Designed miniproteins, single chains. Designs and how they scored, part 108

Each design is a single chain, and the fold is of that chain. pLDDT is the mean over its residues in the fold that is shown.

## One batch from the design tools (miniprotein)

Design m3754
Fold by ESMFold2-Fast:
Structure m3754 (fold): chain A 108 residues (1-108)
Amino acid sequence: KIKKLELELEIELGMMRIVLGVMKLLATKGLVPEKVVELGEQLVDSIEEAYKAIKNGDFDTAKKHIEKAKQLIKQLLEAGPDNPLAQNLAKLGEEAIKLIEELLEELE
């Protein structure tokens, strides 16, 4: 169960990095607002830091990063409500958070 959750989380994080990479490229062409990219970078970083904290057994730090990630998803959707890449990144972030919360339940 734990190994499957870790694999699914790593896949979600990989997909988030791909979407973020596309967003960064489109921002250089003025097609995505810089603020949307910045929020997306902070979201990916927060989820990666939460997963790193779990691997280190620091569940309190992981929970703090998850709460930050949830707030960043709200900000991302507010900044890019009509942006399909922002919506997709937010959805992937929500799924990654769910997987991290399931990992916390299995490991605590």
Scores: mean pLDDT 87

Design m3755
Fold by ESMFold2-Fast:
Structure m3755 (fold): chain A 73 residues (1-73)
Amino acid sequence: SSLAQQLAALPEITDEEDEQLLQKLQQLIKDGKLPEVVQIQLAQAAAAGSSSDPELAREQLQKVQAAVEKAKA
């Protein structure tokens, strides 16, 4: 699946901070600069987002955020 499809499958984002994270991820995807660690975590988050377990989905979203921060540092 494309990275854009994986991003669209993430759990519903309602917080302004999470919306900014999504915007940054979309820009990195367009630029072809999304780090591999973030790509892997995004795929896992997308899979979790399709499950009936909101707790697991939230954990995966937090891991995506942590991977983005780690990649920028």
Scores: mean pLDDT 65

Design m3756
Fold by ESMFold2-Fast:
Formats: C-alpha cells, sequence, structure tokens
Structure m3756 (fold): chain A 73 residues (1-73)
C-alpha cells in the first residue's frame, strides 16, 4: 500500500540523516533519528530492518541509555 511505501521512505530518510549526524559528532540527534527510522520500518512491517537499525544505534552508542533502550523495544 502507499502508506507502507511512505513509512519505508521515512525510515530510509531518517537513517541517512542519523548517519550524517553521527559523522558530525551529534550523538543526541543521531539517536533520535535512528529511533525514528526503526519506528518507521516497524510501521512498514519491516521488523528485520527495524531490528538492524536498533542494533546499529546500540553498537554506535554503547554507553547511551536511550540507544540501549532501542534494543529492549
Amino acid sequence: SDLIELHKLRGDLALRKAEELEKKGDPEGAIRLYELAASSYEAANDFEKAKEVREKAAKLYPDNERAKELLAS
């Protein structure tokens, strides 16, 4: 459906922006966008991609409680 496609697009855009902010040294902004990306993939019923995004954020920011919470969701 169009709605699933829009959720996937939102996830892809959020993931790209998260990676940009990670490279710029903005962990708070990056974590928020990784969270948005994971939620967007879940809304698109792409649970495998959502899991990959959550795991990536947790590995990039192992000392950040918000990033660790993404794995518990």
Scores: mean pLDDT 83

Design m3757
Fold by ESMFold2-Fast:
Structure m3757 (fold): chain A 98 residues (1-98)
Amino acid sequence: SLAEKLAAAEAHLKGLLEMLIKLIEEGRVEEVIEMLEALVETLEETVPEELRPLVEELRELLERFKKAKTEEEKKEELEKFMEVALEIARRVLEAEAA
């Protein structure tokens, strides 16, 4: 069902967020950047044209994450990034269900 697919996407992104927060706390910020860059590149390749503005928003959030000076600021930008990624997942799954 669509509800089961949405719940799975939310759980997956939540797990990813928790892992990335741990990497930030360990000073492994470059690994976080590499993973976020790979995610954005995958979405740019796979999303419908109508969702391109949301992927561009992910690019902007990634640049803000890179420029963030404190661990707290990096975590805030990462949380925003994951919220937009979840919205993309939701839109894709809803479109496939229609």
Scores: mean pLDDT 87

Design m3758
Fold by ESMFold2-Fast:
Structure m3758 (fold): chain A 71 residues (1-71)
Amino acid sequence: MEAEYEALKQQADELFQRAGELLREVAEAATLAGQGDREQYGRRVQELADRAEALGREFAEAKAKADELAA
């Protein structure tokens, strides 16, 4: 249990850091849209959307496991 909790904490920290980097990349992509780089913007939006969906699922799974350990 303790080792599993520590692993979940580390995973949560990594997911949180990745979410922060993703937000930074989203802000950068918005700047590209303002600069008129529509093709680069389109590619970045697709990439960021896929990463956001994956991160959301990993957060949901980590939360469900944490709730299970707390029960």
Scores: mean pLDDT 74

Design m3759
Fold by ESMFold2-Fast:
Structure m3759 (fold): chain A 85 residues (1-85)
Amino acid sequence: SSDVRQEAIKILQDLIKENPDNKEVVDLAQEGIKRIEAGEPLEDVIGDMLMRVVQLLREGKLTPEQYDALMKTIDKLIDLLEKEE
C-alpha cells in the first residue's frame, strides 16, 4: 500500500531527526528510505535492516542507545506491516 510505504518512510525520517549524531542509525535509516522509495518490498527492507543491526552488534559497533533506537524503529515497522494483513 502507498499509505503504508509513506508511513514507513516517516518512521525512518523521525528516527534520523531524533538521532542525528548517531552515524550508524542515520546510515541504516537513509538506506531504508532509499529502498522503500525505490519500490522494494517492506518485508525485505525490514529484514535486511534487522540483519545489519545484528552484524553491527556482533562487531561491537553499536552503543546500547543505538541498538535500542534501531530495535524500537524495527518494531514500529513490523507493526505497520501487520496492519496490512
Scores: mean pLDDT 83

Design m3760
Fold by ESMFold2-Fast:
Structure m3760 (fold): chain A 104 residues (1-104)
Amino acid sequence: VKEAVDQAIGNLTNAGNLLQKSIDYGKNGDYDTMKNLVTKARDILYSTSRTLYGTKDPFLLSVAVGLHDVSNYLDDGIKNGNEIDAAKKAYVQVQKLVDELRRF
């Protein structure tokens, strides 16, 4: 369980970095790179959610649900052309979930 938590923290930190880069590229008008980075971050969040869900730990199941919800609204942001706003909101939520995992 501890190894899965440590790996999740690392993966979510990387997803946060991708979201920050996506915002910067979007602000500079590079929407194709922005979409690619947001998509990569979304995929990391889905994968991490599935890993934590597999632990069957009630606390980690709660975090997994949170990550799945963040992944869903990133997907909606991509589909609706609101990638920058979605990435900003996702970044804040990912940081909160990382802080929760650090307290596990």
Scores: mean pLDDT 85

Design m3761
Fold by ESMFold2-Fast:
Structure m3761 (fold): chain A 95 residues (1-95)
Amino acid sequence: LQQLLQEMNEALINIEQLSFEEIKEIVNKGINWLRSLGLDELAKEVEEIVSENDRNLLVDALLSLTRALHVYLTKSLEEGAKVLKRELEELKSTR
């Protein structure tokens, strides 16, 4: 799981060099992590963002997942889920 956080951070550092499909692959790893924790509703919301085929939304989803995973690893599942829920609500309100 620390490896996933490293992969997400590396992707964000190199975001301008990554294709839509490469970013989507990393976001899908984040979705699988959410489902492994029983956070199926949050995973579904991220899947809906991916289905929009919008690069900027996909990058924002990756950033939100990265922040949530960092909070999960440093604090708790509950705090990580709260961060992701808030970030996803902001993304939905923007477009």
Scores: mean pLDDT 82

Design m3762
Fold by ESMFold2-Fast:
Structure m3762 (fold): chain A 90 residues (1-90)
Amino acid sequence: AVLAPAVEATQDALAPEADAIEAEKDEKKALERLKEVLRRLLATARAAGDGRLVELLERLLAELEKHESLEEVEKALEEEYEKLKKKAAE
């Protein structure tokens, strides 16, 4: 399961911010908060040489930049996570 550790690390990094992001009623502010967490994690992953985590985070950030609503972002992120789970199982 090549991508499973990278997915888990992303989830662990988001966990402390998850409640704050979910409590944010302004969609743009919630999206910006999520993007900030992912950008920080991406910088750390690049510095550590974690190519799998870098690939995952770049993909997630690209999807976030394409969408203007949390519902669209959640759907896109769920689709990307499912693709990564399927690829990890193969």
Scores: mean pLDDT 66

Design m3763
Fold by ESMFold2-Fast:
Structure m3763 (fold): chain A 58 residues (1-58)
Amino acid sequence: VKASREVGERLALALSEKYPLHPFSVGEGGALAELAGSMGLDPNDVEGNLKLIDWLNS
């Protein structure tokens, strides 16, 4: 796994704060970070991953 569990936890919390109607699990946060990494983004950059998710939801 490219992203650590800690990054997944942080991203899940950030996503839950940003999208309160979609509470994200740690596993979902980790999977989204890995997806960002596969697209050439830094999976450890929580803000960058949130921007990617905003783009996907637009």
Scores: mean pLDDT 60

Design m3764
Fold by ESMFold2-Fast:
Structure m3764 (fold): chain A 70 residues (1-70)
Amino acid sequence: SRNEFLLRVLSRLFGMSQEETRSLVSRLAKQKNISQSEALEELYNGIYNASPVMKELVEEIEKEVREELG
């Protein structure tokens, strides 16, 4: 699923467990009064668009995660 994909990407990017990342996403969703799926997408998009270096790093991690989820 999209949520599982994003969770794995963000977990690797942050050097956190999937459980730790899920906890972070849940806290952000509660603070912003949005769904966990929306918080996950916003967090992903914020990082992806932060700089060219972050975009390249995210794209590298995405390739690895896609191979695992295929």
Scores: mean pLDDT 84

Design m3765
Fold by ESMFold2-Fast:
Structure m3765 (fold): chain A 75 residues (1-75)
Amino acid sequence: SAGKKLYDTAMELLKTPGTTEEELAKAILETSKKYDPENPISEEEAKSFAKTLMKAKDPEVQELAAAVFSTSYDS
């Protein structure tokens, strides 16, 4: 699913040292466009999601937030 691809992309970047909020937002947006081209996430939604993940800082909280968002996106 597109949501699963968003989750996988977000988690890969969150595990990469030095990833910025802007890089995460761009990757989420590009993944959305690639796997759900008919209904891609907006740039504002991608930025908001990236900000939420980066603000959490705790890896377990980040995984939960990414899973919740990805499930909602697929709904």
Scores: mean pLDDT 76

Design m3766
Fold by ESMFold2-Fast:
Structure m3766 (fold): chain A 111 residues (1-111)
Amino acid sequence: GKLEGVRVLIVHDDTEEAKKLAEEIKKELERLGAEVVAELSDASVEEVVEKAKKYKADLVIIIEEEPSDKTVEISKALAENGIPTLVLRSSESVEDAIALILDLVERQRAA
């Protein structure tokens, strides 16, 4: 599929909407050939960085209901380790989320 060989880590806040969107995104990513290497709920900055490095994630997706300082810190820490981050609102559609992920991966492959 279009995401063959792409390794994705999903992080979500502990809201029902974020968990639901994470599960739907995971199913669509796997259909497109991506490997969802881990899914984390209410994770610390240190835990996200550790797991992303351990599982060799190519992309970290963060799903949250409201913008948070923790998400900004996670994104900065991942960027320092060369790992791209995509931040999504829990109110996003699965279709729009997948379109953003495909665009990000295509840009990474073209660079």
Scores: mean pLDDT 87

Design m3767
Fold by ESMFold2-Fast:
Structure m3767 (fold): chain A 84 residues (1-84)
Amino acid sequence: KAAEIAQEIVENAEDPEKVQELAERASELIRELERAGRFAEALRARSAVLQALADAGEKMGLSPEEIEALRAQAARLAAEAAAL
C-alpha cells in the first residue's frame, strides 16, 4: 500500500524514473481512497509519499529548500489527517 510505495521511493532514490513511476502509483491509490470516502487515509498516504521524497531528496539532487518544502507539506497533510 502507500507505506510500501514510500519505502520503495527511498530505496530507489538514485533512479529518478523509478521514483516517478512509484509516485504515480501512489497518486492512483490516493485517488481510490478519496473515491471511497477514506479522506484521512488519503491524506496520510500523501504525507508518507512526500516525506519519502524529502528523505530521498539529497540523493535525487533536490535543493535544501525543495527538501524543506516537501517536509513542510508532509507535516501539514499529517496534521489535517489527525484533525479528521
Scores: mean pLDDT 83

Design m3768
Fold by ESMFold2-Fast:
Structure m3768 (fold): chain A 91 residues (1-91)
Amino acid sequence: MSKEEFEKELARGVALLALATIKNVVERSDLPPEVKEEIIKLADEGMDALVAGDYEKAIETFKKLQELAEKAGLTDISKIAKNVIKLLEEM
Protein backbone atom coordinates (compact mmCIF):
# COMPACT_ATOMS: atom_id res chain seq x y z
CA MET A 1 0.00 0.00 0.00
CA SER A 2 1.37 3.42 -0.93
CA LYS A 3 1.56 6.25 1.64
CA GLU A 4 -1.18 8.11 -0.27
CA GLU A 5 -3.44 5.01 -0.32
CA PHE A 6 -2.77 4.45 3.41
CA GLU A 7 -3.67 8.06 4.32
CA LYS A 8 -6.87 7.91 2.19
CA GLU A 9 -7.90 4.61 3.83
CA LEU A 10 -7.30 6.12 7.30
CA ALA A 11 -9.27 9.28 6.46
CA ARG A 12 -12.16 7.19 5.10
CA GLY A 13 -12.11 4.93 8.18
CA VAL A 14 -12.13 7.90 10.59
CA ALA A 15 -15.00 9.54 8.66
CA LEU A 16 -17.03 6.29 8.65
CA LEU A 17 -16.45 5.77 12.39
CA ALA A 18 -17.47 9.39 13.10
CA LEU A 19 -20.78 8.99 11.21
CA ALA A 20 -21.51 5.59 12.83
CA THR A 21 -20.82 7.10 16.29
CA ILE A 22 -22.98 10.19 15.61
CA LYS A 23 -25.83 7.97 14.35
CA ASN A 24 -25.67 5.71 17.44
CA VAL A 25 -25.55 8.64 19.92
CA VAL A 26 -28.37 10.55 18.15
CA GLU A 27 -30.62 7.45 18.00
CA ARG A 28 -30.25 7.08 21.81
CA SER A 29 -30.74 10.82 22.55
CA ASP A 30 -33.81 12.83 23.65
CA LEU A 31 -33.57 15.08 20.57
CA PRO A 32 -36.78 15.93 18.68
CA PRO A 33 -37.75 13.13 16.23
CA GLU A 34 -37.42 15.44 13.18
CA VAL A 35 -33.84 16.40 14.14
CA LYS A 36 -32.92 12.73 14.75
CA GLU A 37 -34.32 11.73 11.34
CA GLU A 38 -32.38 14.48 9.52
CA ILE A 39 -29.06 13.62 11.23
CA ILE A 40 -29.52 9.86 10.66
CA LYS A 41 -30.32 10.43 6.96
CA LEU A 42 -27.21 12.62 6.55
CA ALA A 43 -25.07 10.03 8.37
CA ASP A 44 -26.37 7.26 6.07
CA GLU A 45 -25.80 9.44 2.95
CA GLY A 46 -22.27 10.26 4.11
CA MET A 47 -21.42 6.62 4.80
CA ASP A 48 -22.76 5.59 1.35
CA ALA A 49 -20.67 8.33 -0.32
CA LEU A 50 -17.50 7.28 1.57
CA VAL A 51 -17.99 3.58 0.67
CA ALA A 52 -18.50 4.61 -2.99
CA GLY A 53 -15.30 6.72 -2.92
CA ASP A 54 -17.31 9.90 -3.63
CA TYR A 55 -15.32 12.20 -1.35
CA GLU A 56 -16.83 15.38 -2.84
CA LYS A 57 -20.33 14.13 -1.92
CA ALA A 58 -19.08 12.99 1.50
CA ILE A 59 -17.63 16.47 2.22
CA GLU A 60 -20.93 18.13 1.17
CA THR A 61 -22.86 15.76 3.46
CA PHE A 62 -20.55 16.57 6.42
CA LYS A 63 -21.02 20.32 5.72
CA LYS A 64 -24.81 19.85 5.89
CA LEU A 65 -24.40 17.82 9.09
CA GLN A 66 -22.21 20.58 10.62
CA GLU A 67 -24.81 23.28 9.77
CA LEU A 68 -27.70 21.19 11.16
CA ALA A 69 -25.72 20.40 14.35
CA GLU A 70 -24.86 24.11 14.86
CA LYS A 71 -28.54 25.13 14.46
CA ALA A 72 -29.59 22.41 16.94
CA GLY A 73 -26.91 23.41 19.52
CA LEU A 74 -25.08 20.07 19.14
CA THR A 75 -21.59 21.55 19.59
CA ASP A 76 -19.68 18.23 19.79
CA ILE A 77 -21.28 16.86 16.58
CA SER A 78 -20.51 20.19 14.86
CA LYS A 79 -16.84 20.00 15.97
CA ILE A 80 -16.52 16.37 14.81
CA ALA A 81 -18.05 17.21 11.40
CA LYS A 82 -15.74 20.25 11.00
CA ASN A 83 -12.63 18.17 11.83
CA VAL A 84 -13.63 15.36 9.43
CA ILE A 85 -14.24 17.93 6.63
CA LYS A 86 -10.66 19.19 7.11
CA LEU A 87 -9.31 15.62 7.06
CA LEU A 88 -11.17 14.74 3.83
CA GLU A 89 -10.21 18.05 2.13
CA GLU A 90 -6.50 17.27 2.83
CA MET A 91 -6.83 14.19 0.56
Scores: mean pLDDT 84

Design m3769
Fold by ESMFold2-Fast:
Structure m3769 (fold): chain A 84 residues (1-84)
Amino acid sequence: KKEEILERLRKKEKELNEEAAKLDDSDREKINELLREGLAEGIRAAGEMQGRAEVGEEFAERLLAAPSVEEARAVLREASEFFS
């Protein structure tokens, strides 16, 4: 079921990119902030399943600390590729 987590992370990255493109910045930022919290937990779970919990935690922290939507999306993409 590791593949399911990886697929969900990739799907969430794509959804985040698409939603951010079509919303006002206030709505976009709020939605992406809430999504980041859920995605950080998903990234941690993916790291644990691959025996790379430390890397998963690093990506999760970077995602939560990202100062912009674009930077958060970059971290998600990087995490998705790493756990691919």
Scores: mean pLDDT 72

Design m3770
Fold by ESMFold2-Fast:
Structure m3770 (fold): chain A 92 residues (1-92)
Amino acid sequence: MLEEQVALYRELTELVEQGKLTPELAEEFLARLLAVSPPEAQELIRRLLAEGLPLLLVISAGAAMAAASLGDEVSREEVVARIEREVEAYKE
């Protein structure tokens, strides 16, 4: 459900801001996100991981794409732009 995916994204963001995200927690959040995500979001997450992006960035991108695909107010174009900005910020 959309509300559940948004809650997961917020929990993840808070852990990152507090510097409490461990690899173990990141894998747990990835599993939870995949369980509630549509197939398109699951495929995106798998592809980004294969490209060697950090797990946190992949989870954030997957959550945003899943929210958009379920008819969230954020458009697919806005989600893509946000992901691109996060990738750019990571490389900075």
Scores: mean pLDDT 62

Design m3771
Fold by ESMFold2-Fast:
Structure m3771 (fold): chain A 74 residues (1-74)
Amino acid sequence: SKLKREDVEILVKEAEDWIEFARNAKTPEQATAAQLIAIEFRIASDWAKEIGDDESAEKLEKAAEEILELAKKV
């Protein structure tokens, strides 16, 4: 796989912004976008585990779970 460390670092830094996006989602289209973002966070979490960055992996998985729970409320 084309694992990129920079992609993991960007998503970790943007986690709060994406959680806020999901929290403010009001339309089915915004809920779908939040779900797609959560999938990207889960993929990045798996990549972080592959490179031994367990701290980033945990943060990304927790963000994905929170985003999915918030998206379900739309």
Scores: mean pLDDT 82

Design m3772
Fold by ESMFold2-Fast:
Structure m3772 (fold): chain A 80 residues (1-80)
Amino acid sequence: SEKDKLIKEIEEEAKKLKDWIEKNMKDEKTKKALINKIEKILAELKEKAKTLPVIEFKKFAIEKKEKLLEEINEALLKEE
């Protein structure tokens, strides 16, 4: 289904993002916190995919991604 394809793409994107964090962040505590957050968001997205129509699911996923990227950028700015 279209949702299954979206979930697979999100899973692949989440894996790449976790790999990027591991390579580019210095603080172990921050790395673990962000990786755990990515995994929690992924689990939430998979659950929401079961109940939300495709369009609503896409909107939800975009909002979650934007907020996550903002938090990652804020964490990076604190690593000086």
Scores: mean pLDDT 83

Design m3773
Fold by ESMFold2-Fast:
Structure m3773 (fold): chain A 96 residues (1-96)
Amino acid sequence: GKAEERKLLLRLIGLALRTIGLLLEELSEEEREALELALEALLLALKAKLSPEELEEVARLVEEALRLLEEGRAEEALELAREALERARRALARDG
């Protein structure tokens, strides 16, 4: 419903703001790339008006990538950030 869609959109916006905040810190090249890809995935998902199911999957992948970065697992975070962006791009490429 509209309330669930608004909650998902606010969740992605919150994740985007958190990711932007982290990008202002001193980062390794891998950490920076992971955050940049995660942000691109979130912005693409929001811009493309993905289905609630696709928005939730992109949000989960980004949340897990941010968790891995907090644990110092930058390579694994980068892989999940790439998957999130690929998921958003694939959903956008699908004919309606």
Scores: mean pLDDT 84

Design m3774
Fold by ESMFold2-Fast:
Structure m3774 (fold): chain A 105 residues (1-105)
Amino acid sequence: ITDKKLFSEGMALDSAGGILFASAMSEPDPKARQADIERAKELFEKSEELQQKSTDNEELKELIKKHRDLTIQMIDAKLAGDKKKYEQLYKQRKEVQQQIDKLVE
């Protein structure tokens, strides 16, 4: 059984983290940019915590973890300027999200 409300709260934090990270990439002040990147990572971690608490389904828990790991790897690839790795990770994360969506329905 999955607590859809708690899962959705986690998804909202993931979205907030993504928006903050995108904003940080356009921030010209290095200290402000670093603070926003760290805050975005905190939001992604909190998103995983809420989504993990939302379900007793071990398969869904593993996919949630994999999705977060891919998100962090994408951030690192983007910061390193590794466009090819970012695109590969983006595709993998999209496939994991599709599997999550099927289990939450």
Scores: mean pLDDT 85

Design m3775
Fold by ESMFold2-Fast:
Structure m3775 (fold): chain A 91 residues (1-91)
Amino acid sequence: MEVEKAEKEVEAQLAELDALLAAAPPQPADGPETRAALEALLADQSPENILAFNAAVEREGAAALASLRELARAVAEKALEKLKKAAEEKE
């Protein structure tokens, strides 16, 4: 049951992120570079956008944590949707 294992792993990661966010409720505001790079990366996961996002995170440090959390959540949600569609199509 590959899909159930993958769903459990994604749900566990999301629960860990939610627990971490609950422990530190105020998040620093995203720096403009990290936010712009995140939006570009979510629209197109090209190597250029990945490098730009990593560079922005390194420059803005703590301000980048909110964008990293949002990226991790968006990636996990898209992965979960892909797994659900694959399971639905496999009968």
Scores: mean pLDDT 66

Design m3776
Fold by ESMFold2-Fast:
Structure m3776 (fold): chain A 72 residues (1-72)
Amino acid sequence: MELKSPLSGEVFSSLLDLYSHALRILAEEVKKRNGSRVIDLTGTSAGEALGVSEATVDELLEGLLKLAEEEI
């Protein structure tokens, strides 16, 4: 199965590696654009999946990695 990062275009063999890589790139982009490490997740699919209305970039990355482990 070909797992391609939508943010960097790199391909990965595992869903965890893909999510980790994509989240790292997203985190750097968010820091650059907003100057803030806190993301408002209200009404987003990520917020619903994690059960939170806001999270730091690091918290979001850890939470999504944990969810990806359950999917494997």
Scores: mean pLDDT 60

Design m3777
Fold by ESMFold2-Fast:
Structure m3777 (fold): chain A 81 residues (1-81)
Amino acid sequence: SPIDELEARLEALIAEIEDPEAAARLRGVKDTVLALLRAGASVEEINAAVARAAATMSPEEQRHLLRLLTLAQEAYDRLQA
């Protein structure tokens, strides 16, 4: 499924993060986004969750969030098709 593919891709991205605290924060966002997608949440709810996380993160962590958001939006579009 698009959600299972997203989970695998996000796990691979997080595995490349050397800072364990940053990896843990991104894993929290991953879990929230996947839960929202599985619940059929709107793209606005997904974007709001990511924006909330971005406000608590460094610029380096925000780059990882942008990649996560792009992949999540692609998965959302595939679920709507």
Scores: mean pLDDT 84

Design m3778
Fold by ESMFold2-Fast:
Structure m3778 (fold): chain A 92 residues (1-92)
Amino acid sequence: MVTLTDEQYKFLELVTGIKRKTLTEEEIVEALAGYFDLKPESLEEARKAIVEFLRRLLGTEEEPDLSDQADIEKFLEALKKRYPQIEKDLEA
C-alpha cells in the first residue's frame, strides 16, 4: 500500500482517475495499465507490462517496485518529464 503526497495524488488522479490518497499496488497497476492502453488478460500480466513500460521510461535495468513509495515518486517524475502537457494541466 502506497500513501501519496497531495501533489503526487493530484498527478495520479489526473492521469488515472483514481480519487484516493492511499492506494494498493493492484489499484496503481490497473490504473496505469488503463491510462497507457495496456490490455492485459490478468492483473499479473498488467503488473509485468507496467513494470516493463516503466523500466523503458526510466531507462533502467532494475525492476521498479510499485509497492515502494520512492519508486512511485520516480515514476511520477519521469512521466512529468516525458509528458509535459500533464504538468501544465496540473498547474491550471
Scores: mean pLDDT 59

Design m3779
Fold by ESMFold2-Fast:
Structure m3779 (fold): chain A 89 residues (1-89)
Amino acid sequence: LSDVAGWQQFEEEMEKKIKEAKKALKEGKPEEAIKIMEELLKKLEEFRELVERTVPEEAPERPELLKKIEEYEEEAKKLKKEAEKLLKE
């Protein structure tokens, strides 16, 4: 009931991608960080669509999952912006 199919695996993948992007930034590879964040944002959009299609609107877990997806999107956008700034310098 409170578990959405694939959420735990998805969350692990998102955390791994964020960690990889942060490592790329520390290593002076902003282009790699941008690519990782673009892939992350695409996966977040796909998973949001999945939640909207498969989790009933009246289910209490739906707004919680959508909020977590939004939090990951916000972090990914911030990391991408930071990487893009480094490329301009």
Scores: mean pLDDT 79

Design m3780
Fold by ESMFold2-Fast:
Order: structure tokens, then sequence, then C-alpha cells
Structure m3780 (fold): chain A 66 residues (1-66)
């Protein structure tokens, strides 16, 4: 939990937005794979890192404008 708060804090600290989003997406992708494996499900069910990055960009945009 607190992923969005962590991302916002890093962005406010002047870190590169592309790097912040990519690192968060990789972390979420790894967690999704681990969760699927623990549940006995195929790792191919996890969304791609690119898909997660796009979703995170949309969430950040909504949080800044709403």
Amino acid sequence: SGLLGEMLERLEAGEDPEEVIREAAEKLHGAAIAGLEAAGRPASRAPSVETIEEALRRVLAVMEEE
C-alpha cells in the first residue's frame, strides 16, 4: 500500500518521472507474477510492465487534476 504516495513523494523530490513510473511498474509486475505463482496460476496472466506504466500514468494524471 502507499504506492501512489511513494510515487508522488519521489516526483516532488525531483526524481525523473519516467524512472519513477518504470520502477513502480516493475515492482508491481514482480508482485503480480509472485502472486500468480503462489496461487498456481500462469505468469502470462500478469499485465506487461508497459501496460502497468500506462495505468500508473493515468492514475497520476487523475490525482493531479481531480
Scores: mean pLDDT 78

Design m3781
Fold by ESMFold2-Fast:
Structure m3781 (fold): chain A 89 residues (1-89)
Amino acid sequence: SEVEELIKKLKDKDPEVRKEAAEKLGEIALKSTDKEVIEKVLEALKPMLLDKDIEVRDAALISLLNLYPKYPEEVDKILKEVAKELEKK
């Protein structure tokens, strides 16, 4: 599926490929009515908030913020979990 291929691209060596994959996954989730697809995308974007490249982190954050109005509880949970990981370093 396109979602599975894009999730694979989130692990690409090229930060531009990871950034584009994060943006496209966000767009797919925003247009989707399938809860399973949406949950899979949210979980895949979570580690991208900790990516080494700032543009990849920004793309993931923007994608999650665009999903916030529709999925506020799930997005808030992800952002709080990532904030805790950043505090431990």
Scores: mean pLDDT 85

Design m3782
Fold by ESMFold2-Fast:
Structure m3782 (fold): chain A 67 residues (1-67)
Amino acid sequence: DRDAEYERAFKVFDKDGDGVITAEELREQAGMSDAGVAEFLAAADADGDGVIDRAEFRAYLDAASSA
């Protein structure tokens, strides 16, 4: 049940329930460095606005697994 795993992961980062993951949340929750966060956002954040919504998060994980 991959969709449930995506939802669980997203909810861990999106504790406020605002529907986006910020660079600060990635840094704190995933223990990423600023460089690691920037690389992840560059790969997942199509808009380059520094946040990842639920759809972008799922699309990124799905594409990364397929590619």
Scores: mean pLDDT 70

Design m3783
Fold by ESMFold2-Fast:
Structure m3783 (fold): chain A 78 residues (1-78)
Amino acid sequence: MSELDKLLERVDELLDRAQAVVDANPSNKKAVEAEMLLGSVELHLSTLKLLGVDKLSPELKKRVEEIMEEAEALIEES
């Protein structure tokens, strides 16, 4: 398992949590915003994986972790 694979697994876990909240209440704007943020990150990481990238720069990894923390806060506030 690459570093990218592990990070993608964490993003997918948060996406599942956001999707569950949206499925229960589609009018929850914070949960929808979290789903959109996580979906964007998932798409970018999946694209990097398709291009054969298995390691992220420290800067990109930090930015992804910051977005995941922001999305988790939105889910918890929902």
Scores: mean pLDDT 82

Design m3784
Fold by ESMFold2-Fast:
Structure m3784 (fold): chain A 68 residues (1-68)
Amino acid sequence: MVDPEEFAERLVERGVSRKAADKVKDYLTNGGKLEDIAQLGPEALAEGLGTSVEDAKIIIETAKELLK
């Protein structure tokens, strides 16, 4: 199980905005799964979180790396 706070901090370290990272943290804290994030398209994740496609790409790549 990934700690939502630790994941959010990793996203910020990789250049994701604090706003987007906090939304991902909230999603995971409310029962969301990294596996679901890793399977989304960047545009769909960006729309769902209200963030940029660039942030969404970093979020998806980071989720995929942690699921190895």
Scores: mean pLDDT 82

Design m3785
Fold by ESMFold2-Fast:
Structure m3785 (fold): chain A 72 residues (1-72)
Amino acid sequence: EEEKMKEVIEKVKELVRKGEYEEARKLTLEASKELSDEHARKVAEALFRELGKKGEFELGLETAQEVQKILA
C-alpha cells in the first residue's frame, strides 16, 4: 500500500509538471477510493504542493476538499 501511494505521488508530480492538472486531479481522486485515509491524504497533499508551485492553489484546495468528502 505505501509503495502504491509513492507510485501515485510520483505520477501526480509528473502530470502537474507536464501541465496535465485535470489528469493529476482525477488520479488523486481515484487513488483516494483505493488507498487508506492516511495515504489518500498524503497524495492530496503532494498534489496541493505541486499545483501550488504552478500557482494553481484553487484547484489544489478543491481537490483536497473532495478527497476529504470521499474519506468522510
Scores: mean pLDDT 80

Design m3786
Fold by ESMFold2-Fast:
Structure m3786 (fold): chain A 96 residues (1-96)
Amino acid sequence: SVAEEIERVVRETVERIAALLADPNATREQILAVLGEAVGRLRELFEQLSPEEVEEVTERLLEEIRRRGAELAIPEAVLAMLEQAVRDVAADVISR
């Protein structure tokens, strides 16, 4: 389902960010690129949902980001960027 694919994209994005943060050769630019890829994919998937479904999925994704981010010890500043990106995509799609 679209919802399952959205959840997979967010889970994979959090895991990719955690891997980059653990890599001493990784750059801020690589983290921003991963976030950009996630934003693009989430936009495509959210556009397939109704406004009500986007709101429900967004709430679930924010809970998952916080939970998984804590488990992987991702810095709060980085998690805040991903959370804000998800909120911005959802708001933009709902407003169309």
Scores: mean pLDDT 85

Design m3787
Fold by ESMFold2-Fast:
Structure m3787 (fold): chain A 59 residues (1-59)
Amino acid sequence: RITQRQIAEAAGVSVGTVTRLLTGSSEPVPDENARRVLTALLELGGLPEGAQELRAALA
C-alpha cells in the first residue's frame, strides 16, 4: 500500500496537504499542489484507498 507520507515526499508537499486532498477537507488546496499529488500517485502505481476525494478535486 502507498502511504500518505510516500505521496507527500514524491509530490514535494506536506503530509497534511495529502491528507486534505484524500479526505476532502473544506480547506482549499492550491491547484499546483493537487497536480503534484496526482503525479506522485500515478508514479507510485495508482490511487491509494480514499483517493476518490482527490479525483473529485481534480475534476
Scores: mean pLDDT 68

Design m3788
Fold by ESMFold2-Fast:
Structure m3788 (fold): chain A 62 residues (1-62)
Amino acid sequence: MRLSAEEVERIMRELVARGLISRATALAIIHEAKEAGELSEEKFIAALVAAGVPRSVVEELI
């Protein structure tokens, strides 16, 4: 599945609000999604897990 830049931004704002990801990391991922137009779900999950977000939390938000 692919995520729109708007969906990526929404999920990133939620993760920052929960304290699970830094604002700097969230902005970098949002910027990548906006430049590409879309992110693959697999690549997005991998990026969040690499940033320290538990996979179960990521899967709940997607």
Scores: mean pLDDT 78

